# Designed miniproteins, single chains, continued (2): the designs that were tried, part 41

Each design is a single chain, and the fold is of that chain. pLDDT is the mean over its residues in the fold that is shown.

## One batch from the design tools (miniprotein)

Design m5400
Fold by ESMFold2-Fast:
Structure m5400 (fold): chain A 106 residues (1-106)
Amino acid sequence: MSKEELEKFKKFVENLAESLKQSIDDYIAKADADPENALEYARKVVEKAGELLRIVPALRKLISDEKAEEYLKYIRDVLNYIRERFPELKEEVDKLLAKADEIEKA
């Protein structure tokens, strides 16, 4: 792999992580604006948080430990918020929090 190809891949991974974070923030805002559909938006938050969590090992390897730690903290804060507000999603959230702990230890 050329240095240019590696730099493009790093930017792709960073942009994907930022896009997922923006999507999570947007779904939280939608849940706040539309209480009748809030649980549906919360499910989308959990789904996107899971996708973002899968990218964290790549962020650690390609970008930095500090960037990976920043995203892990963000994911945990979001998942804890969803768990407290939507008890119906507790099982799905607890599974992702356990996965976050595994990724932190790796």
Scores: mean pLDDT 88

Design m5401
Fold by ESMFold2-Fast:
Structure m5401 (fold): chain A 87 residues (1-87)
Amino acid sequence: MSFEEQAELLEEVGVRLHTYAASGREPSAEERERLIARLEELIRNETDPEIKALLQEARRAVEAGDLARATELLQRAARKMREKEAE
């Protein structure tokens, strides 16, 4: 997966999680499974151990229903991805 594709996927997941957190609405079981599956794909394609750890924590936060924490973790992962690109 290219950097652009990985960053775009991360942003899409982040926007969805933020929308649920901001509205106080829980995603359906099917949507929750899709979010977890997308996070698993991001984790699988990530080689940086710090970014990978943030993505793994975000996945666990989604499983626990802590969407605000998951959103924060994805924002941190996105910042580290941009720093890595800038090197």
Scores: mean pLDDT 80

Design m5402
Fold by ESMFold2-Fast:
Structure m5402 (fold): chain A 82 residues (1-82)
Amino acid sequence: VEEPTEEDREIAKKELIEAIELTLKGEDTTAYLLEVKEKHSDAVVKAMQEILSKYKEKFAAVKTEEEAKELLKEMLEDLKKE
């Protein structure tokens, strides 16, 4: 897989922000995520996976839907801070 550039990482961050906002609204994000894979390079997808991996342990500890929403909001704030 191609190594992500700084631009690829910025695109990945913006796409994750949009996906998280859609999830928090209760919208189906499956179609959105498939569309992201079609629109962007493997490098952008890899950058998204790298960002998500930082939250993997926190997601594994989530037991309720409310806790999941709180974690998504935390991730959204972190991504927006730049």
Scores: mean pLDDT 74

Design m5403
Fold by ESMFold2-Fast:
Structure m5403 (fold): chain A 98 residues (1-98)
Amino acid sequence: MTVDELLDALKVAIENGHTEEALSLLQQLEESGEALTEEQVLQLKDLLVLAEKEGLFRVKSAIRNFLKSRGVDTTEAEQKAVQASVEEGIELIKEALS
């Protein structure tokens, strides 16, 4: 499986709430030892935000730790993830009040 195929599969797993599959795919990516392109790093940052939005906090933490192990600053992505989680919480409250 290529890095791009692993990233595509990881996105699908996160969108479907498949925490254990997402963690397995991320482990496969880590074990591959492949150098990530700038585009692939940006995709992983987007997946970190998506994992937070979906409530998959273990997956978010694993993506963060993976990126940090590769020397990537995740501060902005983590801030975006928190903001996305807050917005989801507000929408749930609005729906409950309807």
Scores: mean pLDDT 78

Design m5404
Fold by ESMFold2-Fast:
Structure m5404 (fold): chain A 83 residues (1-83)
Amino acid sequence: EEVIEKVRELLRKSASDEEIRKLLLENGFTEEDADEFVREVHRIDRELARRKIEDPSLTNEQIREEFIARVEEKLKELIEKKK
């Protein structure tokens, strides 16, 4: 849970891929898991960017909340995989 909150803070700050990767490594994830997570963050970001183009009525806040929720779900999956 602590790592989830720290990742959420980094996402809010638009932190670099390297900062996100470093945080995961410091919390006991492997390089492979950290790289996978960063790829998933980019994939989710691209999907939501496309969704906003397809439906311009979606607010930036709605897109942001969906982005954070989907990224947190992927992080939870990685935490369960590690255990």
Scores: mean pLDDT 79

Design m5405
Fold by ESMFold2-Fast:
Structure m5405 (fold): chain A 70 residues (1-70)
Amino acid sequence: MEEERKKAIENVKETLLKQIIREREARGEPLTDDVLEELKKQVDLTVENMFAILEKNNPEALEKFVKENS
């Protein structure tokens, strides 16, 4: 369970970061190393907060989400 959850968190972080990068490229916005580091930090906080909220408010949905993303 804990390993599956960590894998799901990492997969969601990677997917969200890649999506944000693609959206920035589509807008012609420059991607510097500093911007990339800041985006990674924001993605980490966003995903961790999302999982914490799901665990507190809808643990069944969290379990399903972990299985689908691990």
Scores: mean pLDDT 79

Design m5406
Fold by ESMFold2-Fast:
Structure m5406 (fold): chain A 109 residues (1-109)
Amino acid sequence: SMADSTLAAVPAAATPEERELRRYVLRIAQKVSDAYLEARKAGLSDEEIRRLVRETLQKALKEAYEDAVKKNLSPKVIEFLKKLAEMTPEEAADYLEKEFGVDLRALLR
């Protein structure tokens, strides 16, 4: 029960749209973290790991947007994921840290 407080803390006033966005953000964070750990196990260089993490984040953001469109989710959810997919990896990581408390910047450094 240590270290998951930021992911477990659902705001009491969270809307259905905010809960849906949080689910997408957690899946994106998991995919990026898994790619980082597997790249390290494979013995990739720091430069190759950073490149893979950047590419994985960009792909995961685009796939999240496409999934939300295919499922015909609310316009608010679709527009939010579209904005994230149009960001650079650094901009997306900054935004996800500020809005959801997910620290992906350390993996891009």
Scores: mean pLDDT 81

Design m5407
Fold by ESMFold2-Fast:
Structure m5407 (fold): chain A 85 residues (1-85)
Amino acid sequence: SLKEELIEAAEKLLEAARKENDGMSELMARQLIDKVESVPVLDAARTGISTAENILRTHPDWPEEVKELVKEVLELYKEIAKKAE
């Protein structure tokens, strides 16, 4: 289901944040998980897109491997948004 895809994307984002020990990015990823049941799928996916983009913008110094993981999460949210339209 699209809700399972939203949770998977948010959990991958949480993994990236934990690798860098970034408490703010971890909090944002946890909030994405919490919102899956309370907001429409398209709104949750769009929030995930903006969150992943914000994390990439604010952490240009993160290792390339971790930034690639966040970029994969961004692509997952974009695909979910496309399926939800």
Scores: mean pLDDT 88

Design m5408
Fold by ESMFold2-Fast:
Structure m5408 (fold): chain A 82 residues (1-82)
Amino acid sequence: MKEEAIAYLEKAIEHLRAGDIDKALAYLNKAIQALQRALQENPDDEEAREALRYAKEAIIHARRGDIDGAIRYAERAIEALR
């Protein structure tokens, strides 16, 4: 589960760097869904909770056109899961 979320976050960062915001948002949403599922299975998973918060921030920044902010939050989400 955490590995799946990391893979989606890494794909989101690739698409953010490429300027493909629609694909980046799709991968960020997939990461959020994976993290929400992990939290349903283990509600005490603090790493998953922190990563979910950062992934949601990445979406907010991406939607505002703050690509650098979106990348930083996605990277923080990955680091929370490692």
Scores: mean pLDDT 88

Design m5409
Fold by ESMFold2-Fast:
Structure m5409 (fold): chain A 86 residues (1-86)
Amino acid sequence: MPKYLLVTFDKSTSREEVKAQLDAIAKEIPNVSYSLSPVEHPEGLLAVVKVEDEANLDKVLEAIKSLPSFKSYKIFDTLEDVLKEI
């Protein structure tokens, strides 16, 4: 069952820096993809990270939480629920 992470990054961080950080995670952990929100959010940059295999969720969370611009995350079972939070 796939899991979806709505990740908030510090608003001082550029979109390109977040892309580089998420690309590194997607290269190391199989079956991980992401999308950046097309709109600015008051709390920062939003990314949706799709984890196809729930067994990889803890690895993805550790990687994301270790990023210098990381602020917060929320976990959802469906993309529809994530999109309602944006």
Scores: mean pLDDT 79

Design m5410
Fold by ESMFold2-Fast:
Structure m5410 (fold): chain A 74 residues (1-74)
Amino acid sequence: SLEEYQRKVEELAEMMKWLAEHAPEFFEKLLEEMRAFQAEMAAHPDLSDEEREALATEFLERLIARAKEEIAAL
């Protein structure tokens, strides 16, 4: 749902703020992954809006999981 997606975006934003302060090298790696994802999406203009939303959601969930693992390890 849109509300669930927005909650995940807010969750990631808070984690990114924390990582920028406490794990700046890992923060930069996540930024590189986000840029790579944006470039990948731009390279596939034939994708539908639904396909783009699905891929963006999957990427967001994967990024959140990775950030949580790194934060737990620090």
Scores: mean pLDDT 82

Design m5411
Fold by ESMFold2-Fast:
Structure m5411 (fold): chain A 96 residues (1-96)
Amino acid sequence: MEEEIEKIKKEIEELIEKVKAGELKELTVEFTELIANDPEVFELVEELLELAAEKGINVKIIIDPNLEASVEQVNRLVAMALRAIGVEIDAELKKK
């Protein structure tokens, strides 16, 4: 699990750099238990979404309804996405 968290963290940091460089037009974030339960990864996702909003990138957020995450953390992510006025944001509750 820790190795997977480090990999996800690095992948998110790479996405942040690509957004800064203007290489991305669209961004999809799948909000999973691994992201929700690690505060450092969660903070990186928040930073990524804020930067994407600033750059006017189309963002899609997918949330698993079986997510074993704090409702507070999920609400924070959704609130951040909703604050991104001027960008196209798709928030989808993933059902199985």
Scores: mean pLDDT 64

Design m5412
Fold by ESMFold2-Fast:
Structure m5412 (fold): chain A 100 residues (1-100)
Amino acid sequence: RERIIEEVREALERARRLIAESAESPEVKEAALTVIGAMAAEIIETVETESDPELIIKNIEKNVESVVAYLRATVPDEALVARLEEVLRELLERIKELLS
């Protein structure tokens, strides 16, 4: 579980860097950072409170899908959205490996 929390924090820092380096407006950057930060907090809470690996994976998948949908609707830079989606999908795969 400690390793999963580390992976979440590493993914959050990668996402923050991508957003900060983008040409998006401050308002779009704040919105993207807010939803990704909330996702990271929810994943950490799920990992700390839930003991069933299948339920952890299911909850994280649902959260990642919701955040990706929000980013696609909110962030005009399609290349930034694609990079953020890649970071989030890589995180999900890493969590699945660690829970196997």
Scores: mean pLDDT 83

Design m5413
Fold by ESMFold2-Fast:
Structure m5413 (fold): chain A 91 residues (1-91)
Amino acid sequence: SRVEELVKRAREAIREGKYEEALRLILELAKLDPERAAELFFELMRAAEEKGGVDGSVLPLAEEALAALSEEARELILRRLREAREARAAA
């Protein structure tokens, strides 16, 4: 399916550190399956954080991707990111 193709390509991009490409794929996926796009967005942000964060060039695209997600998916991502940051700060 197109959803599975986008998921596979996005995960490959994340693995290769191609975060801008991954964000574009997630944005496209959000139009078809916002819940799956939310899962991949969290996976990307977690991977990027482990590598020292995303550079400033991908931040506008990340904001567009977040805006394209459903309200429920956005709330889930924001909660997870906040919890991850708080856990890291506490360590």
Scores: mean pLDDT 71

Design m5414
Fold by ESMFold2-Fast:
Structure m5414 (fold): chain A 89 residues (1-89)
Amino acid sequence: GALPNKEENVLELLEKYEEELAKKYKKPELAKKIIELTVEGRRLLQAGAPDAEIAAIGEEILALLEELGLVTPEQVAEARAGIAATREA
């Protein structure tokens, strides 16, 4: 399968979901919140923030995607596994 490379790979996956949301479901408030969280997560990653902080933002984005019902339970579990991996230390 695809190799999850810590929070960076998780953020990339979340960006792809955000684009799919914008195409299928034009919900400006929710799309804006997902974008804001994705941008903030990427900034924290670049700044070398703790893995737990980056993981928390990733989980917030996943919760929003799950609330919309636009991701499968399998996709959510896969992304959460990647987020959980960033907390191992």
Scores: mean pLDDT 66

Design m5415
Fold by ESMFold2-Fast:
Structure m5415 (fold): chain A 82 residues (1-82)
Amino acid sequence: SLSEEKRKELQEKREKDANLEDKFALLVQKVAEKTLNEKEKEELRKLLSTKFKLNDEEIEKFLTDPDAQVELVERYYELLLK
């Protein structure tokens, strides 16, 4: 792979990650408010499995446990803002 290709991939990843951050924050807020619909739940499950590499048990705990939600949000922002 060329260095230009890698730079483009990194830039696209950063832009995608910024958009995902806004989307993740909105979805997490809806989980806390218990307003998450089925489509948003599927999107959140995909995001948690692909970005955080959570297994099904960890995802279900995140959806039902407010303490797990806080811990994951802190972990997410630490990974993005470093």
Scores: mean pLDDT 69

Design m5416
Fold by ESMFold2-Fast:
Structure m5416 (fold): chain A 110 residues (1-110)
Amino acid sequence: SEEELLKKAEIALDNVRKFLPKLTPEEQAFLERLLADKENVLSIAEYLLRTLKAAKEIYGDFIQFPPGALAAYTLLTLLITHFDSLSPEQREKALKILKEALELFKPTVL
């Protein structure tokens, strides 16, 4: 279900937080601006999913690689935070992205 997938995403987000690098104030400000972008949520999420798929092929356990953890954190936070503001059609796309991302995170963060 939608609710079950979102709960799995929240669990994955909490687990990914353990692998996050320490950010500079400038990096933190950039991330906050990116996460606040309501217009490009799905485009950013699709880009991050492609990046994570590539990282998985190269690194295997990419979540323990700091850029991989940051990309996973950004993807999950972006989709969870903006989910309720999306149209029904956009929510279907968001759920598909989340499902694919959570499959990439197995077994590391699920």
Scores: mean pLDDT 84

Design m5417
Fold by ESMFold2-Fast:
Structure m5417 (fold): chain A 71 residues (1-71)
Amino acid sequence: SERQAETLRLIKEIAMEEMGLDDPDEAVDKMLRLAAQGEPKGLETLRKIADRLSPEQREALLSFLESVRQG
């Protein structure tokens, strides 16, 4: 959906900014890897993303994270 696409765009933009990477997919991958390892940088970036999202967008984020975890 358009709302899901907008949410993913926002997640990618924040990940690129916080990770210092120009590639959105590499930025998201690095963020998730660091968070999975318990690294503060990854966890703080995920929290910043969650805090900037509406309740509906947070549900989309959780669905995205679950998809990445299982894939």
Scores: mean pLDDT 77

Design m5418
Fold by ESMFold2-Fast:
Structure m5418 (fold): chain A 63 residues (1-63)
Amino acid sequence: SSLSEQLAALQERWLATTDPEERERLFREMVRLLEEAGARFDISSFSPDGFEVSSGTPPRPPP
């Protein structure tokens, strides 16, 4: 499988595990995969979702 598939599998296990020691091992393995892939985690691969704004219309006073 590709590196992104391996990362997804590791992340799933990392989120599912409740064992802190296992979590540390999974996290380190993820970091190792990322380092091996270099900067494959391209910032352009995820949208700037933090730039969503609710309706910017001020509340209307009562009639």
Scores: mean pLDDT 64

Design m5419
Fold by ESMFold2-Fast:
Structure m5419 (fold): chain A 100 residues (1-100)
Amino acid sequence: MSPLEKALAELERLTEELKEAIRAGDLERAREIFRRMAAVVDALAREYGFSEAQRRALEYILGVGFSEAEAAARAGDLERAVEIVERMMEELKAAIRAYA
């Protein structure tokens, strides 16, 4: 499995864990999973030599998406929070595939 395929598979696994944490109302676990997702993206960006602009774009997608999802979850809108996570990950994976 290529480093890209392995990273994308791990991000998909972490996305499902993140959605489960949000549905359970476990925001501490959600933040831990988010940090692991950010680490996977950072490692992939270093492996493939992504530019500073590309790395900042990926960081922005993750940061904004998670911030919005956490805000929705704190407001009690878990369905909205999950929807935001799914959109964030679709955008993130598309950007990673385009940059790799």
Scores: mean pLDDT 86

Design m5420
Fold by ESMFold2-Fast:
Structure m5420 (fold): chain A 62 residues (1-62)
Amino acid sequence: MVQRVEELDLTARGPGHPTQHFTMRITYSDDRVTVSDLRLGDGIPEGVDYELTVERRYTLAP
């Protein structure tokens, strides 16, 4: 059963790439934590290291 859901407003910075904005949801349950529903702007290329910064965090009610 889902105990809580958090939505994060994030920025990603990588070398040679403009700052990207996206959202991420973290679902907490009795036995696990999952990250899902990642919505990216222009897309983040695979194989590139990006620094992620949490700008805001929201707790979603059940």
Scores: mean pLDDT 66

Design m5421
Fold by ESMFold2-Fast:
Structure m5421 (fold): chain A 101 residues (1-101)
Amino acid sequence: MEEERERERRLAREMGEALAELFEAAGEEEGAELFRRAGEEGEDLSDEMVESWRRVVKKHPELVAEMQARAAAATAAHPDDEDLRFRTNLALLREAAERIR
């Protein structure tokens, strides 16, 4: 359905923007731009994006570990609720960005 493709594009853009905000907060401006563009264009994860993520983890290892644990717990509690998992991941990324700022 066309509505499903529109929803997928919207979710990709929202996730890309949330990731971009986190990367900007962590001082990874190039990584932020790459994630924003990937969300807008529907592009796959690049080696440069992975490298930028590794730098964020190195700068904020405890925060990243906490956020990943919380995301995993939400997934385990609601394995069939993709919408809840998506919203939880967006909220965690935005919270992480605010806590770094």
Scores: mean pLDDT 78

Design m5422
Fold by ESMFold2-Fast:
Structure m5422 (fold): chain A 65 residues (1-65)
Amino acid sequence: GPENSWARLSFDEAKKSFTVRLFDADDNLVREATVTLSDAELEAYNNSLDAQTALAQRLAAQLAA
């Protein structure tokens, strides 16, 4: 299960994109998901815990799809 896996979250300011990468216990990339934010969404993210939570949920949904 995911208990032996690890995740990396990164943000690219030029692209305004958050990327989550999931790795297995052997450090192989098994899943990747990217969410690109508009200027308005990035402003909301910087000013709101609710927006930060919504982004985390969007990334989780992309990984599940």
Scores: mean pLDDT 78

Design m5423
Fold by ESMFold2-Fast:
Structure m5423 (fold): chain A 78 residues (1-78)
Amino acid sequence: MEKREEARKELLEELKEAAKQGLADPDPKKQEAGEWLQKAVELMEKGEYFLGLVGPNEKVGEEAVEKGLEAEKKAREE
């Protein structure tokens, strides 16, 4: 359990940095992606659903879910 929580925290930190970078980017598409990543981070932090979808941006939701699954797999193997 604890090892998976650490992997989840690392994923949250990476997603927070990605969201911050996207929001600071002058490209409006990257800013929009940053907003969706920020929403994914908020959902994960509140513990509602670690692998949940984030609104209508299915691609960003899929990336967040895939990163969550990779982090869990890595935690199991190590």
Scores: mean pLDDT 59

Design m5424
Fold by ESMFold2-Fast:
Structure m5424 (fold): chain A 87 residues (1-87)
Amino acid sequence: SSSRENAERISREMQRIQSEKGAPSNRLSAGARLAVLMLRRGVPIEEALEYMREVIEAKTKEEVKEIALKGGVPEEEAERIANTAEK
């Protein structure tokens, strides 16, 4: 899929989760950032969206970091995603 189609799918999923579950904007931003980084690494969109949902549903900053690391992003990027989720 094109980068534009992937961005639109991420945006639609964020809107759906916000509408259905009332997720905070910082969690949505963290999840979207992880999904974008995973896509840049060649991960399929469906898997990237699954990791985005896990980040949004995470209870702690530590859980967000572990999800990002499991998604294959480097420790520095995982820490930035976790910090975004806390903002």
Scores: mean pLDDT 83

Design m5425
Fold by ESMFold2-Fast:
Structure m5425 (fold): chain A 66 residues (1-66)
Amino acid sequence: MEIVFPEEEVELARKAAEEVYRSDPRAAQVTIKMEGNTLTLEGDPELVEEVARKILERVEELKRER
């Protein structure tokens, strides 16, 4: 699974991915890579979908904090 972020959100996306990876045991079963503005998730499809959802929710929260 690949998620492309706007340039201005790349730093927030990286931070969100790191926070989710550290806090969620399910994220440990998924390979998370950030290349430029593209976030790539690899692993079990159900876990990838769940982890991707959490990362996107966290990015939205960080954007609200400005």
Scores: mean pLDDT 79

Design m5426
Fold by ESMFold2-Fast:
Structure m5426 (fold): chain A 86 residues (1-86)
Amino acid sequence: SLLKKAIEINKESALKNTSDKEIQKLIEEAYKYGLKGIEGDPEAAKKAIELAEEAAKKARELGQEEAAENLDDLAELGREILKRIE
């Protein structure tokens, strides 16, 4: 699906734009829950949004603005997934 491809692209871009292990872990978890959200799990979609927003905040604290932008896009994709479930 187009959403799955968009999630994968933004995940890969975020990972490429950060070397921070904590942020990388949050990105991987957000991706995992985002995929479950696409399968119709609203709790997973909400968790993906939370994890992406937490990762974006940490990226901004470290001055990693490109990673933060990619993570904002992941959170937005999570919100679109959630809208499709409701």
Scores: mean pLDDT 86

Design m5427
Fold by ESMFold2-Fast:
Formats: structure tokens, sequence, C-alpha cells
Structure m5427 (fold): chain A 85 residues (1-85)
């Protein structure tokens, strides 16, 4: 379950993915993927991930999804977040 702050970030990530041409279902999937990656990196590093970085990762993951599907989206999201922390 998402906390209220996570829910607000999730909704923003969905909006970003939709602006990059994804369907509602695809955008929700990408937003969940990006939040999961952010939580994983937070556990690994002990660092909080800024909302701006999560949204940048959502945009990059949405673009990567169009060319390489979910695996490429996840790899791209991780790369974006890791470089920012």
Amino acid sequence: PLTLPERLIYLQAVRVAKKNGLSDEEAEEIARLVLDVAREITRETGKSIPTKVILEAAQAAAKAYKSGGLDEARKTARDVIEKAV
C-alpha cells in the first residue's frame, strides 16, 4: 500500500508517462515500476530519493518502454536514480 506522499508521487509519475505516449494501463505499470526501483535504491543506500528524480526516472522509463519494454524501462529507471544519489 502507498502512503499519501507516495500516492501523490505515483499520480504525478502516471501523468508524466501518459504525456510520453503511454496508455493508462502502461503508465500505471511504469509508475509502479519507478516507485519500486526508488524504494529498492533507498533500502540499498539509506538515501531518500527526491520527487524530481523519481519523475525524471518515470519520463526516461516511459521512453525506454516504447523501444525495449518493461526490462529496459526498469534498467533505465535504476540508472537515472542511481546517478542522482
Scores: mean pLDDT 86

Design m5428
Fold by ESMFold2-Fast:
Structure m5428 (fold): chain A 88 residues (1-88)
Amino acid sequence: SDVQQATQYLQQAIDLLQQGYGPGDEGIRLAGEAIRLGVRLGDQQSVRAAQRALVLGLRQRRQGRTQPNPQVIQYLQQSVRYLRRAQR
């Protein structure tokens, strides 16, 4: 259930961020929720990938960017792949 929930948060974050940064940076917030769950799951690789996306995304938002660098999306996609492996 936690793996499914973290995967859902990451997929929602990807979907939102592909459309650009939205009100309240909801994609960034959801990535943060996925990190919190990943820590509870002990999946270090998924946490590290999502954290790289979060750090880069927050930096870009501070710089006034409205669209994320493709690497933000790529890191979140990597995090999803790690979590899907853990679902077994």
Scores: mean pLDDT 81

Design m5429
Fold by ESMFold2-Fast:
Structure m5429 (fold): chain A 100 residues (1-100)
Amino acid sequence: MSFEMIDAKNVAEGFFKLLEEIAKELDEEDKKKLEEVLKKAEERLKKAKTPEEMLEEMIRTIDEVIEIVEKSNIDKETKDYIIELLEIHRKNLEERLKAL
């Protein structure tokens, strides 16, 4: 299937909702770091002109969020769960990018 800009925007919307849910599990300090990453990601996505650029920016954002979660003060079980979930989403985005 051809991946279009509207499809990339719909994927991005779902992706940001997922990251907002992850933010609820973090302490105030780590939540602030995640919110700054999300703000910068939203600005980069608004500047993206192709589905490829949008997917690349989402993958980059996942990598930044994984780093925040790994360094966070949340319990190991919750941390491992969130990272596994983010890695699944990252793989799905990479597969979409390879299909373009």
Scores: mean pLDDT 80

Design m5430
Fold by ESMFold2-Fast:
Structure m5430 (fold): chain A 68 residues (1-68)
Amino acid sequence: MLSEEELEEKLREIEAELVRRILAGELPQSPTFEEMLEAYREVARELGYSEEEIDQMLEEIEKRRAER
């Protein structure tokens, strides 16, 4: 399982990938929160993360949205 610091770094990597896809026109410019979570799950699975790690990442995403 990922540490909290590793989780944050991995989330940033996934987020950068999602931003790239939005800029490329593969994702909508204003995705819903649910669409964003689904995209995060897909990218995380492609990168080889476990279900447990993905679950932790989703929780961190919700915390980050509360701060933004």
Scores: mean pLDDT 71

Design m5431
Fold by ESMFold2-Fast:
Structure m5431 (fold): chain A 97 residues (1-97)
Amino acid sequence: EELEERRRRARELGARMDEAFSTYQKEIDKAIENGDVEKAKEAAQKMMDTLVEAGREIARLLDPATADDVAEGMRRYGQDLLDEYIKKAEENKKKKL
């Protein structure tokens, strides 16, 4: 029962995270389309920070011993996304010049 309650809370955090990511993704997409490398970087950084924080808290609810490892994994995943979004924004900036 306590495990089911923690899993339920983890799902609720996941749903809130998805809503936040949808907002940041929309900002990232606009920055990429405009070739605005700085805005794409800022929005992607906020998305990464949210991913790391949410991942750590979800891990704390399900398996506290793995919370730091999960946060580090989310940071690495977020950094890969950040690098990809910056590259796409730079490519679109070149196409507009």
Scores: mean pLDDT 80

Design m5432
Fold by ESMFold2-Fast:
Structure m5432 (fold): chain A 62 residues (1-62)
Amino acid sequence: SAMEEFEEKIKRMLEQIEKQEKLLKQAYDAGEISERVYQNQLDGLRVSKELLEMERARAEAG
């Protein structure tokens, strides 16, 4: 169903965000990015997660 396809898409997007968070942490630990860049990018990923959760809730509501 469209809902199942949507849920799979959301799951894949969340997994991609988790991968990005890990890579971002590795870059910060390696000294490739500043703390400011690291925090700003983490905030962006948090917002992306919240938007995905809102999109899922909207889809469930109709």
Scores: mean pLDDT 83

Design m5433
Fold by ESMFold2-Fast:
Structure m5433 (fold): chain A 96 residues (1-96)
Amino acid sequence: STKEELLKVLESIIDAAEQELKRNPDLPEEHKKILELTIKTAKELIEAIKNGSVTMDELREKLAETRVEVEALLNPDMSEEEIEELKKKAVEAAKK
């Protein structure tokens, strides 16, 4: 169930990011890079999950980082430094 749940979450992240790129072609370049990186990371994680090449700890850490990238999309006022700090906090929380 957890594997299936993670796959669904990653697929929904890809869909949301692709939809945002289509809705706002004039997005700031930094925001476009974050969305493109989010799509790439989610696709790589889907492949790793399907191939069994990633640990549950690695999955949790990567998913936590990706969630922060999606939250940054919802909060365009966040600075790059704030996004990096949130990623660090999310990874530390995922380790607990």
Scores: mean pLDDT 77

